# Designed miniproteins, single chains, continued (5): the designs that were tried, part 36

Each design is a single chain, and the fold is of that chain. pLDDT is the mean over its residues in the fold that is shown.

## One batch from the design tools (miniprotein)

Design m17227
Fold by ESMFold2-Fast:
Structure m17227 (fold): chain A 82 residues (1-82)
Amino acid sequence: FVAAAAERLGEEAARLLAAALQAALAGDREAAVKALRELARLVARAAGTEIADAEAEALARRWADELLARREEAQRALAELE
């Protein structure tokens, strides 16, 4: 799952996802949102489409909240990226 995303989008996406997971594990919601917002934009570009700034922000906030709520799952996902 997580490894497949890193493989497709390259090292940049893997770094952004790892940063978001690390921030979520540390309880830093704002850092997680920042990393996930950049990841959402990168994924949209890789898919040959555009995502509105407001949409990327909303998606990043939702993902960050989900990662913070699922700390154990976030820890497992980070291990997959390392």
Scores: mean pLDDT 73

Design m17228
Fold by ESMFold2-Fast:
Structure m17228 (fold): chain A 73 residues (1-73)
Amino acid sequence: MMTVAEFVELASKRLGVPAEAIETALELLLGRPASELHRMAVSELPLTDDVIAQLAQFLDVDEAALRALIAEV
């Protein structure tokens, strides 16, 4: 089971986006501080289709690539 902290690092490396930007986007979209999110598993996050689409747009990354990455965890 992948933690949110591990997911942020993996996404940063695969999508070419700074980890801090991914953390900020997750905080804004989910309404939780990064310190709380880091304790959670990715599977525990409410990553609905619309949240994933908004995250991809916020980070200026390919939505299909982001969805494929999330499906790996």
Scores: mean pLDDT 81

Design m17229
Fold by ESMFold2-Fast:
Order: structure tokens, then sequence, then C-alpha cells
Structure m17229 (fold): chain A 110 residues (1-110)
């Protein structure tokens, strides 16, 4: 299924040690996310989360552990966005954690 392909791309991105491959895999996941998430608010939150992960993965100054954490959080948000029983609050909480990771990454990369 497209859902299984999306989750596989995110897992491959998290496991990749090649920054260019990681960004390419995350961008492919972003394209699939737009096809599989039907709720526009859940899609918005999931895209914001994934865009943060892409930005951190593309920046060579960001610590590898923070990039992996951001990808893992983006995967959790994507799974919630594809779950019809998940509330918008559940997704917003995970996005909040993602924004905290982004803030930390930007401070420690200076």
Amino acid sequence: SLKDQLLALLDQAGASTDPAQRVALLQQARTLLQQVVTDPQKLRIALESLDIAIELAADPRVDESLVRQAIALAKEVAELAMDPSASLLDLEIQLGVMRLVYGVARVVSR
C-alpha cells in the first residue's frame, strides 16, 4: 500500500548515513504523504513535521542524533495523520516536540 511505502521511506531515511540519500527519501515520503492523508488539517501538521525533518537532514551542521530524532518524530506524526482515530491534539503535541527539536538543533549548530 502507499501507506506501507511511505513508512518504509521514512525508515530508510532514518537508517541512512548519506545526507543526500536521506533528503531524497524524505522528499519522496512528502510526496506520498500528500496522496495518502485525506484530512487537510492532519496533512498540514504532517507536512510541517516532515519539512522540519528535511531542513535538519539537509544541514551538515546539525548533529546526527537530532536528525534521526526529527525523522522518527516525523514518522510518528505521519502514522497519526493516517490514523482516523487520532485527534488533531495528538498530532499538534508531536509537532510541538518536533519544533522543540528544531530549536535545539539551531542553537547547538552555531
Scores: mean pLDDT 88

Design m17230
Fold by ESMFold2-Fast:
Structure m17230 (fold): chain A 72 residues (1-72)
Amino acid sequence: MSLADEAYTRVVQAIRATPGVTEARIRVDPEAKKLTVEVTADSPEAAQKMEEAIRAAVPDDVELEVRTRVLP
């Protein structure tokens, strides 16, 4: 769906712009208009910045679920 696709593009841009991310996985559910974003970061600080950037990138018309993991 166009709204979910736009949100996907914005999330990809946010991830690319944020340093300290080692892995990112994005799942799009166009039927539910939902994005699930899983991010692995090198540090808790990078993880927090990434979550903030992702949440800012997704409009209210799309449901967002963010899961952040920090490497040991």
Scores: mean pLDDT 77

Design m17231
Fold by ESMFold2-Fast:
Structure m17231 (fold): chain A 97 residues (1-97)
Amino acid sequence: DVPPPGDAVLETPSDVRTPLTPEMQELLRELGERLRRADSAEEVYDLLKEFMEELVKLGHLTEEQAKELLKAYLDILKRQGALTDEEYKKKLEEIEK
């Protein structure tokens, strides 16, 4: 791979190499464990919602960014037939609060 120079060093000096905080790493570990045990798309969505809320609380995401990610995930679940139209609308309304 030969990425463009700007892509390889994304805008210096900052943050491109900032590792995940230990708290984020733990949240990802817990999310992964819970996702392995989830048996429904609604349960998976609820776990992701809790994870996004924690990321906002920790300052790693804005509330708006978290809402957009959750909306994108709901759209994927709806397209896969894993959520009904009613479940999709209910979850979308919860995000928009």
Scores: mean pLDDT 68

Design m17232
Fold by ESMFold2-Fast:
Structure m17232 (fold): chain A 93 residues (1-93)
Amino acid sequence: SLERELAIRFTVASIEIAGIDFEIDLAKKKFPDNEEVQKLVKELEEIRKRMQELLAQFKATTNPEEQLKLLEQIDKLIDEARKILEKLQEIMK
């Protein structure tokens, strides 16, 4: 059912977003004075802000098809954030 698919996908997205939030917080605490790290953190925070906007739209939308499209947009932002996290981890070596 679409309801079950939406519930599963929302749960997976929520776990992924929590992981991104954890990595942002860790980078801020570990490298507060590193300009390169702080630039990547700002990029991640901008993506995170867009994720929050899409999550708000998802919660406000009563149409399951629209909710699915919003989750697809969130998934793309998660992939974008992961690429920035890979760059961050390279600098943190």
Scores: mean pLDDT 86

Design m17233
Fold by ESMFold2-Fast:
Structure m17233 (fold): chain A 93 residues (1-93)
Amino acid sequence: MMEEIKELLEKALKEGKITEKSAKFLLIQAEHDGWSLKEVKSALEEIINSENPEKDFAEADLLYAEITGASEEEREEAIKKVKEAGAEDSIVG
């Protein structure tokens, strides 16, 4: 499963359909939250079809900082970027 997810994300990244941040976010979801290949494909399609990719990237950065145990200050900066991109505070609870 992980090999197929990695190949899927690498192909999307090489084709310019997603950014490195989005690919990293989806890979983390698969590794840490146990997302299936179908769930990753669904999320990938949502990112590709998003009208606000900057918001999605900001949300991915915040989640990445939380998962990697980033400092409280770094999390605050990530939250600020999410808010600037028009995202709601619901992701930071």
Scores: mean pLDDT 65

Design m17234
Fold by ESMFold2-Fast:
Structure m17234 (fold): chain A 70 residues (1-70)
Amino acid sequence: SVRQQMDDWVQRLVSDPDAMQQAQDDARNGQVTPVQGAVLQVARARAGADVSPEVLSAVQARLDAYVAQQ
């Protein structure tokens, strides 16, 4: 399912520092979709990065809306 693919992507980024760094570089260069950016923020928060509760809530809502549209 799309939800499972997103959850697996978050887990990959949390577990793989090289994948996390690549995703952050892609985001910095504007080479991510809004959904990819939301996954990155969720993964960063789970890995212990300083992500505000407001940003985390907004990206979580974006991912939930995207899954609902599939």
Scores: mean pLDDT 81

Design m17235
Fold by ESMFold2-Fast:
Structure m17235 (fold): chain A 80 residues (1-80)
Amino acid sequence: EEIEELVAKAEQASNERDALETGLARATELAAKYEENKDKYPAVLETARHEQTVLQSRSADLGDEHKALTNKAASLEKEK
């Protein structure tokens, strides 16, 4: 059933997004912590900021995918 498949895909995308959002929050916290001591941790701060940017971009991509799958599932539910 197409609805069951879309729900499963939406759940998987949501779980992946939640994991990436958790990673982004951690990267943001680390970047802020290292920024307070940037004279001691310049290379680590740069790495943390890069990781934050990558995770934020990936989270946005998964968010868009989740919205698309959720909207499609809702449309199919209306066809019941």
Scores: mean pLDDT 70

Design m17236
Fold by ESMFold2-Fast:
Structure m17236 (fold): chain A 74 residues (1-74)
Amino acid sequence: SEEDKARAERELDIIEKAIAYLKTLPPSPTKVEQLEILKERADRLIERYSDKYPELAERFQKLKEEIEKMIKEM
């Protein structure tokens, strides 16, 4: 539905902005905690959208991969 797509686009925007902000911060326990929270959120959204909106799920998967890379680099 349009509502499902609009919600997904808002969630993508929120996670993208959070990632961009966290990239500006130096390594800290708080940054790791926030990245782990975003990763869990991305996982739930991938599961939610994978069947009906695989293109949206793929976009969340790419964000998850970026978050995982950031965690590894800390």
Scores: mean pLDDT 86

Design m17237
Fold by ESMFold2-Fast:
Structure m17237 (fold): chain A 59 residues (1-59)
Amino acid sequence: MSEEEIEEKAKILSKLTGVSFERAKKGIRLALQGYSAEEIAEKTGMSLEDARLAIELVY
């Protein structure tokens, strides 16, 4: 996935969840690296629901 695609998915996640674009972008990158929703939530400070959405946007 390109940086442009990561930024587009991060914009969608940020809009849907209200988390900052930078936090959303980190979540998308972690999802791409194969981290679980629990690990993404812990590393970014997002809720488990928001972290799961990051995974769904990537796959």
Scores: mean pLDDT 85

Design m17238
Fold by ESMFold2-Fast:
Structure m17238 (fold): chain A 85 residues (1-85)
Amino acid sequence: SELLEQEVRLAMLQISVAVTELTIETNDLSEMPESDIQSMISLLDKVIEEAKRLVEESKDEEIKKEAEEVARRAEELKKKLEEAL
């Protein structure tokens, strides 16, 4: 179903954000190569774009709300990574 496909897309975005958060929490950003930080920023840009797309495409209010939260969390992580450069 369309809802199941959107739920899977949302779950994949949530996993990407959680993995990025865990990477930031378990590593010293000051000791990380700038190329690795830039790669994480690029991943978060794609996550934000896809989350915003899911908000636009979905008719389900809970999926929209959770996708908006994913975009917000990804933007906050991106800002932290940009501040570490």
Scores: mean pLDDT 89

Design m17239
Fold by ESMFold2-Fast:
Structure m17239 (fold): chain A 116 residues (1-116)
Amino acid sequence: SDRAIAEEAVDLALAGASGEEILAFFRSKGYTPEAVTEALLAAFDALERNSDDFEVQERAGIARLEVAVRKTVGEPAEEIAVALADILREVLQKYPELRPLFVEGLTAGLRAYRSR
């Protein structure tokens, strides 16, 4: 179940879906914006640690830093989730070979933070 949701979200990003569309998809599956943010952060953390590509590692690090900054300035959870989903789209459109790694990381994150 969580794997199928992760695969569909990654495929939406690969197809060029906006962060708003990706968040709407997750919400349709019962996930809160906070849960989506934490699951995506887990996926980017895994990407930074397991990728051999410096540019990929840098993009993952920037994603985590951007979320930390947005949380610190008190942005709404929905806006933070949208911004992170937009970063997911941008990374996957440039590096589609990362699909398996994102699916694995996102599946693990969603399993930990699943909303009913």
Scores: mean pLDDT 83

Design m17240
Fold by ESMFold2-Fast:
Structure m17240 (fold): chain A 69 residues (1-69)
Amino acid sequence: LDAQAAALEKQIQMTKDNPQILGQLQVNLSQTYIQQGDLDKARSYAQQAESLGLTAESAALLEQVAAQE
């Protein structure tokens, strides 16, 4: 899980100029941080995905974060 989060963060840095890929990576990273129990980072990445138009995915992730607090 730690290696997966680090790999996704690196991919985000490399794909900042592609909003479709960036949003999907942020969704995946938010899910990874939920699994790790880092709810602050999970919420941050879910909100970033929402700003790129992945509103349904972001809403589901934010609900998962709230349910685990």
Scores: mean pLDDT 76

Design m17241
Fold by ESMFold2-Fast:
Structure m17241 (fold): chain A 84 residues (1-84)
Amino acid sequence: EELARGGAEAAEAGARSKDAALAAGGAIAAIGAALSAALAGDREGARRAVEGARRGARAARESGDEEMARIAELGARGAERMAE
């Protein structure tokens, strides 16, 4: 049971700290990338930023971290709005 508990805690820490947090951070960074691309007239760059944000939101949701999933979803919506 101790090994099972340790394994579960490590998996949660990995999902939240690396997978979910990186996915949410990537989705938020995509807002800035989409804005920068839109201001530069780079429609392809803006589209790639939106696609990256959507992938990040999905990954964060699949991690089971509801808070990071909400943050990543907000990032994806922001990127879509910046890209028009």
Scores: mean pLDDT 67

Design m17242
Fold by ESMFold2-Fast:
Structure m17242 (fold): chain A 94 residues (1-94)
Amino acid sequence: MIMNEATAGVAAIAASTDVAAGERAIAKIEDERFRREAERDLAYATEVRERLGAQIRQVGRDTRQTTFSTLGDTPESRRLAIEEHGRRVRELLA
């Protein structure tokens, strides 16, 4: 569902900002039918964004753990973990 590459931090911030703005807009809808439809759409979008954001963060954790278990916590292993994290995030968002 997500077609573009995004960093985990940027994606999480964007999702949080969109949800807050959406909730404020929905609160101004006086027609209960349209408000319920908007609430359902926002809830679904939020669930998808949060689930994918959690998966992106988990990929980062797993990549760092694997790299550090093999090479130890060095500047070189940190650089390799960042590169591998970016690659796996691209695969997840493809």
Scores: mean pLDDT 59

Design m17243
Fold by ESMFold2-Fast:
Formats: C-alpha cells, sequence, structure tokens
Structure m17243 (fold): chain A 68 residues (1-68)
C-alpha cells in the first residue's frame, strides 16, 4: 500500500543518514565500498519504486551499516 511505501521510504532515508555518519571515520577504500552499496540500493528503488524493492534497499542499507 502507499502508506507502507511511505513508511519504508522514511526508514530508508533515516538509515541512509546513519550509514553516511558511520562511514565518515572509515578508511577511504571501505567508504567507497559502502557508498556503492548505498547508491546501488537507491538506484534499484528509482528503477522500480515498490514495497518489495524498498524492503530490499532497507536490508542492504542495514547490512552496509553493520559493515561500517
Amino acid sequence: SSSEVEKLEKEMIELGKEVAEATKDLPEEQREQVERIVLGAYMDVLANPTEETLKKAKERLEEALKKA
């Protein structure tokens, strides 16, 4: 539903901010790898903005945050 999409979008934005904050202190090479994961997740959502792709994007961002 559109309300679920809105919720997932907000959660994804918040996770994106946390990933950006967590990566500020990482070595450049590791920061680039995490940035590529984040960009990939965003591009997937842009190509197909559904609840399924948003959930997958959120999971990728959570994994990126864990690796940070």
Scores: mean pLDDT 77

Design m17244
Fold by ESMFold2-Fast:
Structure m17244 (fold): chain A 91 residues (1-91)
Amino acid sequence: MRMRVWAYKDGEKVEELVGPQDDLAEAYRALEEALASFTEEHDGIKVEFEGLSVEQAVGAAIWIMGLALEKGLEVDRVELTDDHLTVFLKR
């Protein structure tokens, strides 16, 4: 498993908020901190996971959506392929 989080501005990737995280517990903590630190300089966030099981991917997506709502963010889209989960969040 591997997670990364990117900040976006006007549709362009501008900053990596969380570098590669290979441990699931550390990944969740890093993501929570990144969402808490999301600034008005950014209008979108992309969360990527690689190598998750279907159950882990569904759980991660639901958790991210819940956390986003608490932070006043909207879920723009969720993309799930065989081994990749991508969640796009916006203000």
Scores: mean pLDDT 78

Design m17245
Fold by ESMFold2-Fast:
Structure m17245 (fold): chain A 106 residues (1-106)
Amino acid sequence: SAEQQRRSQQALDLIRQGNRYFDQGDYDTAISLYQQAIQVGDPFEQAMALYNLGKVYFKMGRYDDAIRSYNQAISILQPYADSGSPLAKRLLDRVKANKEEVEKKK
């Protein structure tokens, strides 16, 4: 629908803004923007935002928060990857690899 398309565009814009603040080291602003993207995005956009949220928590040393965010992204992505989505498979593999790196730091 037109509403879903507008929400997807909003979610992607929020993720892009979050990425800019993450790159600048403004982790609190990045977290807020990714959380907003999770609220408005479709499942794949939610998984992208959760993946980036996990990465920012990892940079902050918030390992349990990072693992929780990655686990939520995995739960969303797994059925899409299993049904043959190459984009979901690639993101799922990246989330799993990043989760393993966090687990090694605990």
Scores: mean pLDDT 92

Design m17246
Fold by ESMFold2-Fast:
Formats: sequence, C-alpha cells, structure tokens
Structure m17246 (fold): chain A 85 residues (1-85)
Amino acid sequence: MTVTLESVLKGNTLHSVLSTSEGERVEVTEELVDGEGVIDPEQAAALQALVARVRARYPRVASLESSERRDGDALLATAVYTLAP
C-alpha cells in the first residue's frame, strides 16, 4: 500500500492532495491565518475518514520518502509512505 501526499504552499494557501495506490483521493485547502491552518470541515472530515481506513488496514509505516523544493514563491513538498499490515 502506498500513500502519496503532494502539497503546494503559496502565500497563505496550502493545497494538499492525498492519494492511495488503491485509488482513493482527498484534496484539502488550508488558509493560514495567524499561524493556524483553516480547513473546510467537509474536507477535514473526508481526510480523517480516509486516514482512519488506511490506518485500520495498514498500521505500519515500512518506509517514508520525502522531498521539498522551491518554485519561485511556492514551496512544493511530496511525501510517499509505504504502509504494511
């Protein structure tokens, strides 16, 4: 099982896409206000539900690969989790 998190931070907006090798996908957009991320409650609920399902089936993290780069004024980060039963 592989979970990929791709995030783009530009200005005060953090856009993240979480996708799984089983075809599940959740997008969240956070507005950074006074040091806090503000997420739409529906997006937050979808993310929590996906994470709970994945954790229940694949509780172990076998590996984590992460990378980060700047593209002008944007910060791009990618994390790939390989999960095991």
Scores: mean pLDDT 81

Design m17247
Fold by ESMFold2-Fast:
Structure m17247 (fold): chain A 100 residues (1-100)
Amino acid sequence: SSEIEKEAEELVKEARRLAEEIRRARADNASDETLRALVERGLELLRRGQEVIKRSTNEEVVERVEKAMLRVFTLALDTLDARGLADLAAELTAEVQRLG
C-alpha cells in the first residue's frame, strides 16, 4: 500500500541520516556515550523496519528497508571495532540477531 511504501521511504531516509551521523561521530572521535546513543537509535530504526517488513507484501520495499538497515549496522559495527568498543559491538550484534 502507498502508506507502507511511504513509511519505508521515511525509514530509509532516517537510516541514511543516521549513517551520516555515525560517519561524523567516527571522524570527530566522538565520546563512547555519543556512539552508544547512535547505536540505540539504530536499534529503534531496526525495530520500526521489522514492523514495516511484517506489514509489506512488496518484495522491493522489503529489500530496500533491509539494505538500508544492513548499511547502518555494518557502519556502526565497523565504527565500534575501530574504537575498540568490543562489549558494545557484541551487544549490538546480539540485538540485531534477536530482531532479525
Scores: mean pLDDT 83

Design m17248
Fold by ESMFold2-Fast:
Structure m17248 (fold): chain A 85 residues (1-85)
Amino acid sequence: MEEYIKRLKERLEEMLKEAKELKEKAEKGEISVRDAIFELEVILGITRILLGVANVIGDEESKKITEEAIKELDKIIEELKKLEQ
């Protein structure tokens, strides 16, 4: 379980890093806000699948860290959506 949790944390950190990079590029006008939101929704979808897996295996730590990543991704998406309004 320790190796699985470590790998899960590394993957979640990489996905959050990619999400923050997409946000910064959209804010700078390097990519469209719409394209950034689309890519972020894909990352969010993958993260929700990982939460589903954690729920099935019943690992509380994996569930908690994945839920925290989902909350951060949702916040980034909502901040970008405000730029479209």
Scores: mean pLDDT 83

Design m17249
Fold by ESMFold2-Fast:
Structure m17249 (fold): chain A 107 residues (1-107)
Amino acid sequence: SDVLIAQMAVVAARYYLKQGDYDKAIAYAEEAIKIAEKILSKDPNNVDAKYNLAEAYYILGQAYEKQGDYKKAADYYRKAADYYRSIGNDKNAERAQQLADEAEKKA
């Protein structure tokens, strides 16, 4: 159930990001992170929780980038890349790392 709630928070964060409501996108992404971290504290190898963390950190990266906070964007994209890589999602990890490197150059 907590996995589903974290997934719903990620979906809400992505929806608000697309609408340009960056404050709500950040709030829902942070809620997803909080729930997913609780899941990992009980089950450290939970792939769904790691995926939700990767997705939520990626959304935070995009939201802060849109707000011009390139340092925060780079940090969150790096966290997303680490979680994607930890579950073998190398394609999304590489994309997130590239966005982190690009954001760092704009900082």
Scores: mean pLDDT 92

Design m17250
Fold by ESMFold2-Fast:
Structure m17250 (fold): chain A 90 residues (1-90)
Amino acid sequence: KKKKIEEYKKLAEEHIDGLAAVMREVDPEVGEKARELARKAFEDPSKASEYIKEIVNLAKEADPEAAPRVAQHADRLAAAIGNYNKYKKE
């Protein structure tokens, strides 16, 4: 129902902000690129898995120690996007 659609949209936005914040601690430019990729994943669910893989790879290249934290946010973002689209279908 409408309330759950709004809830999962907010969760997706929180995890986009969360992964961008982690990456920004490493490099502000990399953080901004990660945010853009995460927004594209939300806007185009059919390509979401590819954008999420690109974010995780970007994190591994920038800081291997930060990569597990970014991957955790990416997994939560993927789940939120999936639930958002499930409830949007009715």
Scores: mean pLDDT 82

Design m17251
Fold by ESMFold2-Fast:
Structure m17251 (fold): chain A 100 residues (1-100)
Amino acid sequence: GEEKALELLKKEYEKLEEIAKELNVEVTDEHEEIAEALGEQLKELLGLSEELVELFKRTLALGYAVIEYLRKQGKEEEAEEIKDEVGKVIEEALELYKKS
């Protein structure tokens, strides 16, 4: 259901927000533009609700900001772990949305 998809994404967003705060990482306009493009594409292809699309965009932008920061610090393994976790959560949220 949409409610479970929203809950899962919100939890991931909160986790990423805590990591970003600890690392002193901020989302840039470039991260938001990439997330906007992908979110709009997912909305068109999958018929996602506006609330789910907005949360996807925010989660993607924050994830990209954290991943880019970690890579710039030479922490490629940590960057890949965050990338894999965000991707897995997004996939699971989309499956939860489709099942209801």
Scores: mean pLDDT 83

Design m17252
Fold by ESMFold2-Fast:
Structure m17252 (fold): chain A 71 residues (1-71)
Amino acid sequence: MEELKKLFEELYKKISENQARIDKLVEETRKNLEKNNDKAKYKFSKQELDDIVEAIRLIFEAINKIELEKL
């Protein structure tokens, strides 16, 4: 029974670390999109940028889920 508790604690740690990594990548992507949009000939609205960033977040979360399933 002790082994099961340790396994859950290890999985929780890995999930938390992966979530922090995703959050960082999403924020970096948002900043890069905003910076590039400011220089672009055709600009996205703030709402369109927010929608794109949310789509990217969902993609990262989907990739993370696939990687966790391989473990």
Scores: mean pLDDT 70

Design m17253
Fold by ESMFold2-Fast:
Structure m17253 (fold): chain A 83 residues (1-83)
Amino acid sequence: EKIKEAVEETEEVMEEVAERAFEESIEKGEAVRTAAESARRALEMGDFEAAVKALEYAAEVASPEDGERLREAAERLRKVAEE
């Protein structure tokens, strides 16, 4: 429920951000996609800390607006992982 919603929202945000990053440059898009795949694997393993780190890395390379969305997703995951 709450965890499932956070995971699904995170996956959707990362896919949208990767798509827009590819519009800026192939190199940025590949970096965001790699981070998204790492986050997805971490979430499948229940490793929320690793997923948050991958989101933070993606935020560093994404546009400022998409970086903020990724940081918000990371904060949501951090909050859900606590309780």
Scores: mean pLDDT 79

Design m17254
Fold by ESMFold2-Fast:
Structure m17254 (fold): chain A 100 residues (1-100)
Amino acid sequence: SKADEIYEELKKLLEELLKKVKEGKISVEEARELMEKILELFKELIEALKDDPEKLKKAVKEVNDLLVEIYNATKNPEIREVIIELKKEIGKLVEEFEES
């Protein structure tokens, strides 16, 4: 499905962010660029899953679990702040959808 394609792309970007964070070679600029792409795909995922709240709930849990892993792997304080902002923005999008 389109939702499954969006989810796989989102998961791939999150895994790429995790890998780069673990390697310690990611710049703040690159982290912000990945954050923007992740947020755009997450918005598309919410729209694609608006009629399937249980599947959306599972996807949100998986994304949040991976973000916690990325946060725990992050040693650079500036990159850590980008991860905190990403997690906060994702939380806002979920809350806005659930209030709609």
Scores: mean pLDDT 85

Design m17255
Fold by ESMFold2-Fast:
Structure m17255 (fold): chain A 87 residues (1-87)
Amino acid sequence: SEEEIQEILDLFEEDLDATEQFLKKAPATAFSLEQWQQLLGQIDGAKAKLEELKKKAKTEEIKERIDELLERLDQLEALVKQKISEL
């Protein structure tokens, strides 16, 4: 359970790192409005998954790690909304 959460968070963090690096450099025109909106939906899904994992987490260390990832998703959501506003 705890090990499974840790493994999920490791994979999530790698994917988030790659996504953040790509989206920071991507012009607003890299995706259509519909594709940017789909990314917002994916961010919402990721937040929901992290909140469920936080409920199952037994240690403050893992809960803190989840909170940091949730903050990063909030920043990514703001970035995507900014890209949409530039279209």
Scores: mean pLDDT 88

Design m17256
Fold by ESMFold2-Fast:
Structure m17256 (fold): chain A 110 residues (1-110)
Amino acid sequence: MEEYLKKIEELDPEIAELLKKNLPKMREDIREDVAFIIAELLELLPTSKKPGLIRDLARFLAGLENPSEEEIEKIREAARLIKEGKFDEALEILLEMSINRGIELIVEGV
């Protein structure tokens, strides 16, 4: 977990500060998965065709307060997909979560 936080701080200090403020409000069992996903998304960002969307999703996760059980399962699924290199499938899950929360995102392409 600390390794992911340091990586996020190097890639995006704003998102790192948001995550640090929100971590105490997250369930203990999901904190590492959230930090992992954010770190991997931010590392992908410079080579992505959708950098704005990826950064918005990382910020959404960093600021996510009191996730529901359904959102927790989606976070766990996204973490597994990222570990398997299935970033597009993970992004679809995270995008659906953000839409269900009414978050306005920067959409680049289809």
Scores: mean pLDDT 79

Design m17257
Fold by ESMFold2-Fast:
Parts: sequence; structure tokens; C-alpha cells
Structure m17257 (fold): chain A 75 residues (1-75)
Amino acid sequence: SAASRAAFAAAVAALAEASRAFQEGRYDEAITLLRAVAERFPEYAALAYRQIALAHEAQGRLDEAAAWRAKAEAL
């Protein structure tokens, strides 16, 4: 449906924005954007949680990274 296509396009755009923040070293902004993706698009929550874990790991926050990976696996 048009609504399903619009929702998918919005999710892709939001994930692309988070990915760009991550690539530019803006890890805390990437985490905020990914949290918003998981809340708005629960079907992408596992993907978003894994990316949040990578952002924490890139900053040396290994315990937080492990916690977010565990959240993704629990879904």
C-alpha cells in the first residue's frame, strides 16, 4: 500500500541520517536518531539496537554496547 511504502521510505531515510551521523563521528547524535527509529518503527528495533551498540563500542563504552546487543537479541 502507499502507506506501507511511505513508512518504509521514512524508516530508510531515518536510518540513513543515523548512518551519516555515525560516519561523521557524531556517535551520541547517531544513538539519539537510532533510538527514535526503534520507537517509531518497532519492526526495525533490532537493527537500530545493534547500530546503537556499535556507536557505544566506537566510543569505548563496551558495557553499554553489550547491553544494547542483548536488547536486540531479546526481540
Scores: mean pLDDT 88

Design m17258
Fold by ESMFold2-Fast:
Formats: sequence, structure tokens, C-alpha cells
Structure m17258 (fold): chain A 81 residues (1-81)
Amino acid sequence: MLSREEQLEKTLEEVKKLVEEGKYEEAARKLGDLLKSNELTDEQLEKIIEFLEELAKKEKDPEGKTILRIAIHELRELKEK
């Protein structure tokens, strides 16, 4: 059984690999599953947002950037509630 932090780190690494491979739909599904299965703290949401912001900066594909920006917006809305 992975700790919450280990699961988060592992999922973020998988998301990064999927984005680098252009598999944006699979990356979005993995993030959605992480959000659904875990009651994330405010700090954990901030960490995910920062990770996605960094990933979006490195992404050269406009479609990928758009998908990442949508995910960032969704996470920020969850934080505000």
C-alpha cells in the first residue's frame, strides 16, 4: 500500500510521461482518478497545480497546453469550493 504522498508522486510521474507521449486523455483520466480516490488537502492541490503549470510551460503542443490549462482551472476551482 502506497502512502498518500507516494501515490501522488507516482501518479504525477505517470501523468508527465503520458503528456510527453501526447496521451492527454489518459493523463486527464489518471488525474481524475487521483482526485476521486483521495481527499486532497489544500497543500496537495497546490502541489498538483504547480506540477501542471510547470508541465504546461514545457509543452510545445497547443492542444496539450490547452488540456493542461483546463485541468489547472478545474483544480483551482476545487480549492476555492
Scores: mean pLDDT 73

Design m17259
Fold by ESMFold2-Fast:
Structure m17259 (fold): chain A 94 residues (1-94)
Amino acid sequence: MEEAIKAAEETTERVVELARAGASDEEIRKVWEEGMKKIEELLLDAGVPDSEIAIFRIHAHALMQDILDAPPEERVRAARLAGESLIQRIKDIG
């Protein structure tokens, strides 16, 4: 679980940096999806059931959409809030 939390923190920091730099929606999606794949692999390795990973995936996708739906000036804040929600969901699983 600690490794999944660290991966979520690292993904959040990367997305915040992209948002701050004015990166495209595609760049943000790519980094978020790469981070989610790593987190899902870590959760599976930690023995989290496939059904719970599926629910996590749905929530993670919704968080990504919240970032992308935010106006450019709010994307840094949206990314930080999404990251906090992501980390909390991982903690709730463990």
Scores: mean pLDDT 88

